Designed miniproteins, single chains, continued (4). Designs and how they scored, part 105

Each design is a single chain, and the fold is of that chain. pLDDT is the mean over its residues in the fold that is shown.

## One batch from the design tools (miniprotein)

Design m15875
Fold by ESMFold2-Fast:
Structure m15875 (fold): chain A 68 residues (1-68)
Amino acid sequence: SEEERKEVRKKAAEGEAIGAAQAAGLNAVSAEVTSFDENSFEALVETEEGVYKVTIDQATGEITVEKV
């Protein structure tokens, strides 16, 4: 179903956000996707170092990791 596809995409985005935080040297614990579309998303990542906002834009390849 369409809802099932959306949940799969959201879980994939959460995994990418965790991976981006880990690549930035952070000890990521969990991620929550706050917005997503076809090619980009934003997530809040809980880490041992604090909460970080991860933005991934697949169209430009830009990844930003910033402390909240």
Scores: mean pLDDT 80

Design m15876
Fold by ESMFold2-Fast:
Structure m15876 (fold): chain A 69 residues (1-69)
Amino acid sequence: SEKERLEEQKELARELAKLKAKALVLEKVGPDAEITIEEVDETTIRATGRLGDREAVVEVENRVVKELL
């Protein structure tokens, strides 16, 4: 079904956005950072990384999911 394919594509795109946000935060704070992932809305993922006094917040907009809405 075309509808099932679109839902699978949205789920994959969301997981990739989470991985991208995590990678960007780790790049800014360091590999030992504590990472929190939050789904702000259907198209936006927020990752927060903290390591001691270092903190970074990254938001990734999933354009693929946004185009499929």
Scores: mean pLDDT 78

Design m15877
Fold by ESMFold2-Fast:
Structure m15877 (fold): chain A 94 residues (1-94)
Amino acid sequence: SVDDIITQLQNLRDSSTNPFVQQFGDNTITRINSSQSYTPSQVESDFSQFQQRSDQVRQDTSDFPQSDQNLMNQIINISNQGMQRIIDQRRRQS
């Protein structure tokens, strides 16, 4: 469920002591929660924008400790799974 994805993101956020990683996690959780009220087109657009921002974040944080980079990559991957589940749920409601 999407709630399971949110729980995983909260756990990943809480695993970091880096305020940037914590904020990225919080922003990602808020975005997924907001996406549950979106139209299918809005979810797809938001997902595309998130993928672009995630690539930029990886570049901007390449100097972070590997542990923080690993947590951010996990947050990105889990978020992508969450967005895909929202898209799939909306396709089933069609």
Scores: mean pLDDT 83

Design m15878
Fold by ESMFold2-Fast:
Structure m15878 (fold): chain A 64 residues (1-64)
Amino acid sequence: EKEIEEKAKKLTEETKKQIEEVDKKIEKEKDIEKRRKLIARLIAENLIKIGEIFDEILERRKEE
């Protein structure tokens, strides 16, 4: 509930920072395949974090 909301907010803030970091890396990277890997990795990492939030929601449902 409130803890899940806080985690969602934190994930949003972390994602913004990660986007800025990836953008800086893309500016310095000349290889298009390496740029694609940086973007794909960012997406994959964030999907895993979203999955963790859903897992926590499911665990809370078992306790209720």
Scores: mean pLDDT 74

Design m15879
Fold by ESMFold2-Fast:
Structure m15879 (fold): chain A 61 residues (1-61)
Amino acid sequence: MIIITDKSPYVPGKKAIEIIENGKLVALYVLGPDASKEQMLAEAKRLRDAIAPDAELVDET
């Protein structure tokens, strides 16, 4: 699963993309504070296609 969020417990106050496999955080990508939702979605889709093409994409912004 790939999650875009502005509420990550791992990086409070920052926008992030979390990659979760089998209930475990396997990767965390921190984005700039000015990153738009469109930029977050584009990067999440890029990561999904490169790393886990069958992963569910979840928006928690």
Scores: mean pLDDT 80

Design m15880
Fold by ESMFold2-Fast:
Structure m15880 (fold): chain A 55 residues (1-55)
Amino acid sequence: SKEEIEKILKELQEKSDKLFEAVENNAPKEEVDKIKEEVQKLAKELLAKQKEAEE
């Protein structure tokens, strides 16, 4: 649904901002990698939901 897509987009924006801050502050690679993984999972979920809405 559109509501689910909007929610995922907001979460993706928040996680991306957190990733940017972690990189800027030279956080440990393990921490940065965990945030990247969360961002990638949300991005995949977003794409799947968008395709589901089209089909």
Scores: mean pLDDT 81

Design m15881
Fold by ESMFold2-Fast:
Structure m15881 (fold): chain A 56 residues (1-56)
Amino acid sequence: SAAEEARAAAVAAAEGKDAEAANRMGTLGSIRLGEAGASPEEIQAAGAEIAAAGGG
């Protein structure tokens, strides 16, 4: 779905980034997920996953 695609794209964009860049991608990803019709729970879960991907 559009929400899943937005989440996957945001996670991929956050990979290899520092924590600051990952947080920015998480914010942008949350906006796109909301626009794609994701629930608040899905947005929160995606934000955690995006932050984890960029935290290395």
Scores: mean pLDDT 72

Design m15882
Fold by ESMFold2-Fast:
Structure m15882 (fold): chain A 74 residues (1-74)
Amino acid sequence: MAIKSITVEKGEGSAKITVESDEPIERIDVYDENGNLVASGTSAETTFSGLPKGKYTVVVTNSLGETAEKEFEV
C-alpha cells in the first residue's frame, strides 16, 4: 500500500496535513463540503491556513496515481 497514512492537525482556521507514502506525493487537494477545490500543495507535510469554519476533505495523490482521502472540520 503506497499511501500509508494521512494525519490532520487542526488549528485556528488552519490544518496541517502530514502524509506517509512509499511513493512521492504528486499533490494534496483540499475540497470544501460543496466539492470546491479550496487549497492544494505538493509536499508530504503541508499547512493550509485561511480556511473558513466548515467541513473539508483532503485528497492525496501519489506518483502512481493512487489516492487516499480524509475528512476534517475547521
Scores: mean pLDDT 81

Design m15883
Fold by ESMFold2-Fast:
Parts: sequence; structure tokens; C-alpha cells
Structure m15883 (fold): chain A 59 residues (1-59)
Amino acid sequence: KKEEYIEFFKKNMTEGDKKNLERQIELLKRAMEGARSLGDENALKEIEKQLEKVKELLK
């Protein structure tokens, strides 16, 4: 389903896209730490979902 688009995007990714994704991972990690500290499970799930998408694009 999404795998076809992710694979295609990975092959055609620009250097700017890579930098953006790396920055996104850092921001999402910090957000996840904050949400975990507050015990906000809904926020954790949302952040985790976005983190997985970004990680799949990079690797």
C-alpha cells in the first residue's frame, strides 16, 4: 500500500529531504520524551507514528 510510495520516494529523495527528515527525527524524539514525562499516551502514540514514517523514509 504505502510501501510502494515510500520506496519510490526513498530512491528519488533530495539532499534537502534527507536533512529535513533527520531534523524531524530529532524533534520527534524530544517531543516523545516530553509526552512520556507527562504520561500522555495519546500524544506518545501520535509522535511514535510520525517517527516510524520518517524512519522508514531514511531506512
Scores: mean pLDDT 75

Design m15884
Fold by ESMFold2-Fast:
Structure m15884 (fold): chain A 92 residues (1-92)
Amino acid sequence: AEEDVEKARKALEEGNFDEAIKYAEKALQSDDPEVRLEALDILNEVADKGDKETIEKALKVARQALKDPDREVGIKAIATILRAIGKLIEKE
């Protein structure tokens, strides 16, 4: 839901990546594809800022959106996954 995006954004600003991922995952269950796109944006920012364990958690959640009925959400999920994998490779 839209409220979950707001909670995820606040958690991300506070550096609480586990809460940001949790609320982004809830936002991915929204009936609104715009809310699901915003959830993927949050997961992208988590992948940019988080440690290896945090990025792996974000990657797992982003993979749920690969089967999304909305084409734009599915494409963004692919981009989010590729970004997360790239960040993990940088940390090896």
Scores: mean pLDDT 84

Design m15885
Fold by ESMFold2-Fast:
Structure m15885 (fold): chain A 66 residues (1-66)
Amino acid sequence: MKEELEKKIEELNERLKELEEKPKTEENRKEILEVGIEAGLLGIELGVLKVIEENEEKKQEELEKL
């Protein structure tokens, strides 16, 4: 699951770069904002999951949490 989050974040960042080269229309601005918010939220979730996984690897415990 963590790898899926990383891939999604990378895809969203690539889309943001493409949108930055496009005309600043109302539709493009909305999409940039939506994609940016989604990438930010996923980034926070990914960061938390990385910390949890690193701690659990040391303890040899199994955690399945979103």
Scores: mean pLDDT 72

Design m15886
Fold by ESMFold2-Fast:
Structure m15886 (fold): chain A 115 residues (1-115)
Amino acid sequence: SFSARSAEAVDGTAVALEVEVDVGRAGYIGIGVVTPAADLAAVLATARALAEGAARLGGDTYRVEAEAEERPGVARVVAAGGGAEGDEALTRELFEKAREAARRALEEAEKLYAE
C-alpha cells in the first residue's frame, strides 16, 4: 500500500510531493518529488510500482528515500538511503528500480496528458 503524506505548491507550477509507501512488514519507501501538478498521477504510479517491486523482494530492507530535482516541467527521482543493516546490494537494487519506475512514470504521464 501507499499514502501521500504531503503535497504543496512550489514556484506556482510545481508540486512538492512526499509519498510514504508501506511495502509490508516493517519497511517503507519514501519518495520526495517536485513535479508539475499534471504529473502527480505518474508520480503516484511510480510509488506504486516501487511498492510492488519491494514486495516481490520479500525482505525487510525497504528503506529507500527518493528525491526529485526542483525544475519546472521536469521531475527526476534520485533514490538514497539504506535497507537492512549491511544490505547495500538490495539498497542499490531498489535505487535502480526507482530510476526505472520514474522514467516509465514520466513516459506514462506524457501519454496520459496527451490523451
Scores: mean pLDDT 44

Design m15887
Fold by ESMFold2-Fast:
Structure m15887 (fold): chain A 74 residues (1-74)
Amino acid sequence: SNEQLAQQAEQMAAQEASKPDADPTLVRVFRGAAAALRAGDWAAAKAGLTFGSKVLESRGDTQQSQQAQQLAQQ
């Protein structure tokens, strides 16, 4: 469901926020994706998740990047 996908995006925001070097922009992007999913705006959600995935990949956070990519492909 969109709510379950939104919960996964919220979890990704929480994972980023828990880091000592947390990127506040990335936290906002994943929270924005969760809000878009709850609103049924899949295009906005996919764009945010894809952007977040690329940022995570550029930092070497490969596992979190793959989580965002998998969520964007649903």
Scores: mean pLDDT 86

Design m15888
Fold by ESMFold2-Fast:
Parts: sequence; C-alpha cells; structure tokens
Structure m15888 (fold): chain A 60 residues (1-60)
Amino acid sequence: SRAEELLRQGEEAARAGDYDTAIRYYTEAVRLAREAGDEELLARAQDALVATLQARDAAR
C-alpha cells in the first residue's frame, strides 16, 4: 500500500540519519494508515515516528 511505501521510505531516511525526512514520511504513513483503518500499520508507523523523534532529540 501507499502507507507501507511511505513507512519504508521513512525507515531508509532514518537509517541514513536524515531524521527530518524520516519524520515527514512517518507522519504521512500514520495519516494514511489511520484513514485505511490498518491498525497494525498505524501502530508500526507511530512507533517509528516516536523512536525517530527521540533519536533526533538525542542527536542535538
């Protein structure tokens, strides 16, 4: 799905240390997963978003 693609792109950006780009992709993935009612994907995207926000904060 489109939300799965965005989650994957966010994971790639986070792996590269580009946390701002990862946050943008994860935020959009959360929105689309919520709209689709995909609870599993929503949880994964939310967890990834929170982890990335924490990683960005730690890098400052």
Scores: mean pLDDT 86

Design m15889
Fold by ESMFold2-Fast:
Structure m15889 (fold): chain A 73 residues (1-73)
Amino acid sequence: MRERIEAEADISLALMFRAIGKILASRGDNEGAIESYEKSIELFRETAERYPEYREEAEKLIEENRKEIEEIK
């Protein structure tokens, strides 16, 4: 139960950084957006490593973040 809540919290935090990245990109802050997407990727990697049951979803979101970074580079 506790580990499941921790995984969901880590995923939520990674999603928050993803959302921040989108907001910054929409405002023309491409540098800040890239930093936020990179932080989101790092958190998803940690989640995938610690919670194998979430690995597929985390990997999908990592790819989405990388795609968004490439679009604004």
Scores: mean pLDDT 81

Design m15890
Fold by ESMFold2-Fast:
Structure m15890 (fold): chain A 60 residues (1-60)
Amino acid sequence: MLKVTVEADSIEKAIGAALAAIGEDPNAKVRVEGNTVTLELKDDEKGKEAEKALLKVSGK
C-alpha cells in the first residue's frame, strides 16, 4: 500500500488535489487536514495516476 502526504500552498489547493486524486482512483483513501492531504493507494496503475494528480494539483 502506497501512502503519500503532501502539504499544499492553501486549503483550496489541498481540496483540489484530493478531488483530482479521487477522480483518478475512486478507491483511494483520502484525508484532508488544513493544507495537508494524505492519500492511501494500491501500488497499481490507478494508484500511480492518482498520486500524479495529487502532486500536480498540490503544486509539487
Scores: mean pLDDT 78

Design m15891
Fold by ESMFold2-Fast:
Structure m15891 (fold): chain A 78 residues (1-78)
Amino acid sequence: SDTLLMSRAIGHELLAEALKEEKDYKGAGDSYERAGELYEKLGDKELAKKYYEKAAEAYEKAGDYEKAKEAREKAEKL
C-alpha cells in the first residue's frame, strides 16, 4: 500500500541522517537514494527530487562521483 511505501521512505530518511552523522557518506547516499525511489513510486516528485539531490551530495562526499551523477540525473528527470 502507499502507506507502507511512505513508512519505508521515512525509515530510509532517518537511516540516511544517522549514517551522515557518523560520516558514512556512502551509506547515507544509498539510503537517500532508496527514499527518493520510494517517493517517486508514490508520485511525490518534489520529495523524490529532494532525496535524489541529497543522495548525490552524500555520494560526492564519499568520492563516488559516478553514483552522484546518476542520482542527479534521476532528480533532473522528475
Scores: mean pLDDT 89

Design m15892
Fold by ESMFold2-Fast:
Structure m15892 (fold): chain A 148 residues (1-148)
Amino acid sequence: SMEEMLEIIRKHLEKLGLSKEQIEYYLEIAKKLLEKAKSELAKELIVGALTSEQPVDMDELIELMKRANLSREDQESIIGALLLKARVYLELGDVEAARRSLEEAIKLAEAFGLEESLKYARKALELLEEGKVEEAIKVLEEGLEKIL
């Protein structure tokens, strides 16, 4: 259920050491992404993306999404989860984890021709490479608004 998925995400954000106010903010975005997703598979992939501590095998994920013939809404919601993951890691000061999540979002956006998402993910990554963390956060939040 939606409540069970949000509870899994909430527990993960608590484990990462986020404040209650930060958790509520990121859970609202996660809820909107889960509501945008049409298939159960896409919802599972959103939860997996947000709670995974290991790098995603992007080639396997892309092939899975293609075989499942996921909708545009499903594709965008999964990319949104990777952008949200990057935003959460920047809140924690983990620039390396944020960079990895953005690289994963870029690969996914390229595979499905999601030019708008690709633009925001690439710009955020560029800003992080320049040490411009606050500007990268702003770009990520703008990208998430475009997906939602």
Scores: mean pLDDT 91

Design m15893
Fold by ESMFold2-Fast:
Structure m15893 (fold): chain A 88 residues (1-88)
Amino acid sequence: MEPREYRAIGTFEAKKGEKVKRVEVRLHPDTRVLRAEFKLIKKIETDDKTIYEYEVRVVAEGPIADVRVINSDGSEGKGEITEPRLLP
């Protein structure tokens, strides 16, 4: 199967001053990940927490089911794959 690029946006909350330690991509069992990139788009600081918005780019062979993001406290954030495309 030809490699495709998938894009998802995930939003995560961390305690003030804490940073997201881990981001994991959960894919379909038949999917082979060739490359995964995580880009911080936006950081919103509030009095009680920091909200991070990340763009996830995955280049993979096969179907993609969903994207899971694990916060530094072990809580789970969830991103949706919005756009499959081939690399330029």
Scores: mean pLDDT 63

Design m15894
Fold by ESMFold2-Fast:
Structure m15894 (fold): chain A 75 residues (1-75)
Amino acid sequence: EEVNKATALLVAGQIAFVAGDERTALENFKKAAELEKKYAPELLPWILRQLERMAEESTDPEVAAEIRRLIEELK
């Protein structure tokens, strides 16, 4: 159940990011990362890669800063 919720949040985050909604994408990735850290830590390298990509492509400096903080917290 919790792993399935993380997967749904990751998919929602990817859709939001492609649509240009960086804030919604970040919130979905944050929720997914917390679930993966607790229940499926082996999947964290994948989410970290997505977050790094978002930070590089982000047009919102506040969102980019939040993504960088999340990356450090997940390492």
Scores: mean pLDDT 76

Design m15895
Fold by ESMFold2-Fast:
Structure m15895 (fold): chain A 59 residues (1-59)
Amino acid sequence: MIDEVAEKVRESLREMGVPDEEADRIAQRVKELMEKDPSNAQKVNDEVLEEARRLLERR
């Protein structure tokens, strides 16, 4: 389940135009956060998506 969430985030980031390297790093972070608090999956996902948006804005 945790791996599934990370994979989904990675795919979404890739589709948004985030570089593979960055997308992988963010997905890894999501996995790490999910390991700490699995019940917080939605919050973690939102937080990561905001980070990705900031990366894209910098471009």
Scores: mean pLDDT 71

Design m15896
Fold by ESMFold2-Fast:
Structure m15896 (fold): chain A 60 residues (1-60)
Amino acid sequence: SAREAAIERLREAVRELLASDGASEEEIEAAVKTLVSQVEAGALDPEALAAGIRAYLAAR
């Protein structure tokens, strides 16, 4: 679904961001799990957040 695709894009963007800052795999997985749970609760828009992270990474 479009929502599942957006969540996957968010997972990839968060992983890339945190890995670039030297985060461990455990820290990355914990952050992704927290953000996905907030998306499922309706607190976050996964597409908007993924786009924001990608824009930040492109500006570095």
Scores: mean pLDDT 82

Design m15897
Fold by ESMFold2-Fast:
Formats: C-alpha cells, sequence, structure tokens
Structure m15897 (fold): chain A 72 residues (1-72)
C-alpha cells in the first residue's frame, strides 16, 4: 500500500541514515556484513524517532518499508 506523506518523510530520514551507513562500510565487506549494518542502522533510527515523540504507528510502517527495501 502507498505511504502517507508523513510516513514518506520518516522513510526518507531512515534511508538517509542507511545511505550514510552504506558509505561507511568497507569496500571488501561481505553481503551479510553490509546487510547487518543496514538493518542495525534502521533499528537505531527507529529508536531515535520514537524517543523524539514521532508516532509509533508511522515509525513502524516506515521502518518496515526500509527493511523490505534493504532485504530486496
Amino acid sequence: PALTPEQERILRRIMARVQEALLAVPADASAAEVQAALEATIEAAREELLAQGVPEADVEIAAARALAAVRA
């Protein structure tokens, strides 16, 4: 299903952190190491957004979409 504008904004914030994490991974890292780093980044972003008072329902939907994207 399509995301709301708020969920899309949250997803963009999570994916910006994923992009930063990807740039920090060593060029010779295995696919499994890259995957673990990206998933850990999404979880950290989720926790920070919840701590900032962003609605849990929107964070969960955006984080689930981000996880689906990095697992593809």
Scores: mean pLDDT 84

Design m15898
Fold by ESMFold2-Fast:
Structure m15898 (fold): chain A 88 residues (1-88)
Amino acid sequence: SLEEMKKELLELAEKAAKSTDPEEQIRLVNEMLRKAWELVEKSTPEQREEVLETLDKAGELLRKMPNEDIRAIGEIGLATLKAILESK
């Protein structure tokens, strides 16, 4: 379901932001981006705004990440997926 995918995405973003291990941070950011891609891929045009809002919330959670380089990877990935969704 859309709600389940949104919840999983936000939980991964929160876990990444709270992690103190760089290897775990990279893994969680990659899992978050994979879930974000799945959400974008499966979304209907009617769900576009809701998905964009969810991607924005994930980005807000990532702002709390202590590692700026890993945070940037997540933020760039989310921005790219937002652009793809807006072009559909």
Scores: mean pLDDT 85

Design m15899
Fold by ESMFold2-Fast:
Structure m15899 (fold): chain A 97 residues (1-97)
Amino acid sequence: EKEKIEKEINEIIDRLVALDPERGAQAAQAAYLKALIENSTIGDEEEKKKDLAFLDKYIREHFTPEQRELFEKLRELLKKYNSKEIADRIQELVEKA
């Protein structure tokens, strides 16, 4: 069900923010952006690879192993299901941090 996936996404976002309010919000946004890039059918595949490599390096250098694990789980869920409501929530959390 749609509601079950949204609940899982929100629970991961809540956990990321609980571990580190500022960094957690940034990790959620990075997961959302990476999911969008991976699902994109528009643009140059070589540029897409460079953008993904940049995000992977950024995540590796700036987040803890626990935050990276939550990031990857969130990214996989967002690739399967992504709504405007989830996008708006992530944006609001980043702006409040």
Scores: mean pLDDT 77

Design m15900
Fold by ESMFold2-Fast:
Order: sequence, then structure tokens, then C-alpha cells
Structure m15900 (fold): chain A 60 residues (1-60)
Amino acid sequence: SLEEIQYAYDLAVDNAKDAGAEAAVAAVEAAGKEILADPSVTLEEAKARLQAAGEAAGEA
């Protein structure tokens, strides 16, 4: 589960970087650090938070 969350984080960071939005990269990194530090976060919650930040970057 932690490994899967790490993988989702890496993908979200890559997506934000590909979109070229520096603010979104920072937001995804902040969300990822919070998620990885919180053992109560599920993989689905982690993916939703990271994807939302990444998609906001890609759609903006």
C-alpha cells in the first residue's frame, strides 16, 4: 500500500511537471508529503488527492 501510494505520487508529480505548472508541482508535492506522513490515508484517497492536483495543472 505504501509502495502503491509512492508510485501514485511519482506519477502525479510527473504529470504536473509535464503540464509545466510550477504551482501545481508544489501543490502535488505538498499533498504527497502529507499523504505519506499520514498512515490513515487509503490508496484511493491518496490517488484522488494527487490526481485532483495534477488534473488541475493539466486543465488550467
Scores: mean pLDDT 74

Design m15901
Fold by ESMFold2-Fast:
Structure m15901 (fold): chain A 71 residues (1-71)
Amino acid sequence: VKELEEELLKLAAETDKAIAAKDYEKAAELARKAAEVARKLYELTGDPVYGRLAESAEGAAEKSKALAEAA
């Protein structure tokens, strides 16, 4: 569980860096990976915070994809 939490934090930081660099394609890919990790954490722990994080990460991925397509 802690390894997945660490991976989620790392993916979040990398997503933020990609957004800051305006690399929205990379940000979308990283956000989708973060959503997958958050869903696994939700399945393992039952903690609704991970369910919300997964939905938030999916939303970020879709927005980043839209920004990449609009550029």
Scores: mean pLDDT 79

Design m15902
Fold by ESMFold2-Fast:
Structure m15902 (fold): chain A 89 residues (1-89)
Amino acid sequence: LGDLFDAGVLVLRVAVDRVILKNENFSKEEQLEILERMLEDLRKARDLVENAIASETDPQLLADARRTLAGVDRMIEDVEKEIEKLKKE
């Protein structure tokens, strides 16, 4: 599925950005820019997974896509909390 593949690429980009954030000494503004980019990538991935779910008829692939959606939703919550915490610093 093209949508799930594209969502996977966006999630991989977020994983790379997380590794960069942990291993670099970034300013608050630089960290916010990276986190906001991660959030936009995750929101796009979420929309792509929802589109894949809407068009999927295979029960196994549908179950896998729903697990992926739940995972992306958790990642969005985590990034939103990180942004809020950093803005309060």
Scores: mean pLDDT 84

Design m15903
Fold by ESMFold2-Fast:
Structure m15903 (fold): chain A 61 residues (1-61)
Amino acid sequence: MIEELRKKIENDKVLSEEEKEQLLKGLERAEEYKKKGDYKTAETLYKGTLIAYEELKKEKE
């Protein structure tokens, strides 16, 4: 899930490099919490990043 969203963000042709960087930082934080065993916080951060990605795409389409 996190890796799939990361690839979508990295390969997106519409988002600016700054927007991609901010979204990827969100996913990095989610991965870090997942590695620590805090799956609930990781899921929350992942969902927040997914929503932000979807909202940015709607604004630009």
Scores: mean pLDDT 81

Design m15904
Fold by ESMFold2-Fast:
Structure m15904 (fold): chain A 58 residues (1-58)
Amino acid sequence: GKLYRAIQDFPATGPDELAVRVGDILEVLEEVDENWVKARNLATGEVGLVPKKYLEEV
C-alpha cells in the first residue's frame, strides 16, 4: 500500500482505532471513507483505523 507519515499524535480512544505518534510511518491498507483509513503502523505492526487528516503521503 501507500506509505504515510503521522503529522500529529492520535491516541486511539475508540474500538478498531490505531494509535500513532508524530513521525510514525504507516502503510495504508484500505481507504474506509474520505476521513478514515485502515493502516498498519510499521513501528508496532498494529493495524487499525486512523483519521486521514493526521497523515501525509511520503
Scores: mean pLDDT 83

Design m15905
Fold by ESMFold2-Fast:
Structure m15905 (fold): chain A 56 residues (1-56)
Amino acid sequence: MGNQYAQQAIEALKAGDLKTAQDYLHQAAEAGADQSLLQEAGRMLKEAQNVQPETL
């Protein structure tokens, strides 16, 4: 079940929707998604965030 949320997070990341991706990734972790899938989604999220300014 948690794997569905992790996949939705990955799809949101591909669409550039970081807010939705973070929300789904959190839900995936709480629902017990596979560790490998959580690591992949987390890696993609970190890469997407790395193109933004660190701080104001």
Scores: mean pLDDT 74

Design m15906
Fold by ESMFold2-Fast:
Structure m15906 (fold): chain A 69 residues (1-69)
Amino acid sequence: NAQKKLEQAKKDLEEAIKNYLETRSPEDAEAVRKALEDYQKALEDLGYSPEEARRKVLEIAKEITEKLK
């Protein structure tokens, strides 16, 4: 189920960004990078192109970061 995979990837990304904002550690920065990749892949599985998926990943990461500040 591609939709459930996307929902899980979004939750994982939110958690990774929150942890990084709290710690600023290199380990948590790596977790954010992985979560961004997983979210991009979930969007590609829904039929988005790699370029479009990358843009959507950056947009959602910005939205999440602004909400957590």
Scores: mean pLDDT 83

Design m15907
Fold by ESMFold2-Fast:
Structure m15907 (fold): chain A 55 residues (1-55)
Amino acid sequence: MPKVVDLDGLPEEVKKKARELAEKLGLEAVDTLESAVAQGILRGARIISGKELVE
């Protein structure tokens, strides 16, 4: 099942870390919750919080 990382509402430094980790894991990262929801609808992707990804 494809996954998408939601970066909405995160500080820029956390967004950078989350994008880098997403790239390493082969995951798509998006800057807004609306974009993450759109990916979920269009691709059946699971939404993962960028905050959870960077821990």
Scores: mean pLDDT 77

Design m15908
Fold by ESMFold2-Fast:
Structure m15908 (fold): chain A 83 residues (1-83)
Amino acid sequence: SLKEILRLIALLLRVIGLEFELEFLDISEEKREELLKELEELKKEILELLKSDLSEEELEEKIEELEERLEELERRIEELKAA
C-alpha cells in the first residue's frame, strides 16, 4: 500500500515537473496546449488512484499503465527539446 502510494506521488511530481518545463519550451502554443492537456489527464488519473480503495494488485496494474503513458509523453517532450 505505502509503496504504491509513493509511486503515485513520484508520478505526480514528474507530471508537475513536465508542466513547469513546458512553460519555458520554445514550441508552438498549439503544441504546448496539446501536451498540457495530456499531462492534466494523467494528473487527474493519478489523483483519482490516490483517493481510491483499490487492492494492491489493482493499484500496481494501473500504476504500470500510467508509468508507460508518462514515459511516452516524456519521450515526446525530449524530442521537441532536441529539435
Scores: mean pLDDT 85

Design m15909
Fold by ESMFold2-Fast:
Parts: structure tokens; C-alpha cells; sequence
Structure m15909 (fold): chain A 57 residues (1-57)
């Protein structure tokens, strides 16, 4: 999970935080890369990224 998050662009990281903030109710500013890697599976992160990319297509 952490390698996947580290490979994202700055824009993708910000949008991932916003999507997961909306799903969890946790403020986006509290969702650091470490918290994302520790609390979300690789599959959950990849699903959120796929949704983000679909919204931008």
C-alpha cells in the first residue's frame, strides 16, 4: 500500500484523501500517507484511484 501511495502524483494523493474523507467522515487533512497505508488495504486504495480516474475521463 505505501509504495502505491508514494508512486501517486501530488494531485492524485490530494484527490485520494478527499474521496476517502468523504467515505470515512475523517477530515482530509488528517489522512496522511501513513494513515492511508495503515488503515486501507491495497485493494481499497486501488478501487478509490480507479473511481478517481473514471471521474476525470
Amino acid sequence: AQRLISSLSAEEREHLRLILSARTGVPAEDLTQRILAENFSRAEIEEALARLRALRA
Scores: mean pLDDT 67

Design m15911
Fold by ESMFold2-Fast:
Structure m15911 (fold): chain A 52 residues (1-52)
Amino acid sequence: SDVDKLVQQVADDIKSGKLKSVEEVESLLPQWEAAVGREKAREAIERAKSLF
């Protein structure tokens, strides 16, 4: 799903050291809303935040 792909991208970015904080994940919300819509973007942000 779109949500699973976005969450996997965050997991990869955490592993590589590109993404370091919950606040950086939350900053992705407007970009993800534009790409997949508000509901899916919010679900993806909450799941991605759980990776920290």
Scores: mean pLDDT 84

Design m15912
Fold by ESMFold2-Fast:
Structure m15912 (fold): chain A 85 residues (1-85)
Amino acid sequence: MKETYRKQAELFEKLAEEHEKNGDYEKAFRYYSLAGDMYEKAGDLEKAIKFYEKAIEYARKSGPKYQSFIDYLEKRLEELKKKLE
C-alpha cells in the first residue's frame, strides 16, 4: 500500500512540474495537491507538507475563485505540521 502511494505521488509530482513549466497553474496546483495527498497516505509527512505548500502557491496564482481550496489546504497543513512537532 505505502509503496503504491509513493509511486502515485511521484507521478503526480512530475505531472505538476510539467504543467508548472507550461504556465498551466490550475493543473499544476491540482497535481501538487494530489502528490501531497499520496505522500500523506505513504506516511511521508514532510513531502506532503512541501507539495501542499506548492499547491497553495499555484492556486493563489490561478485566481481568487480558488480561495476555498487554499483555505482547505492551509488547514490541512496546520494539522500536518502539528504532527511533526
Scores: mean pLDDT 86

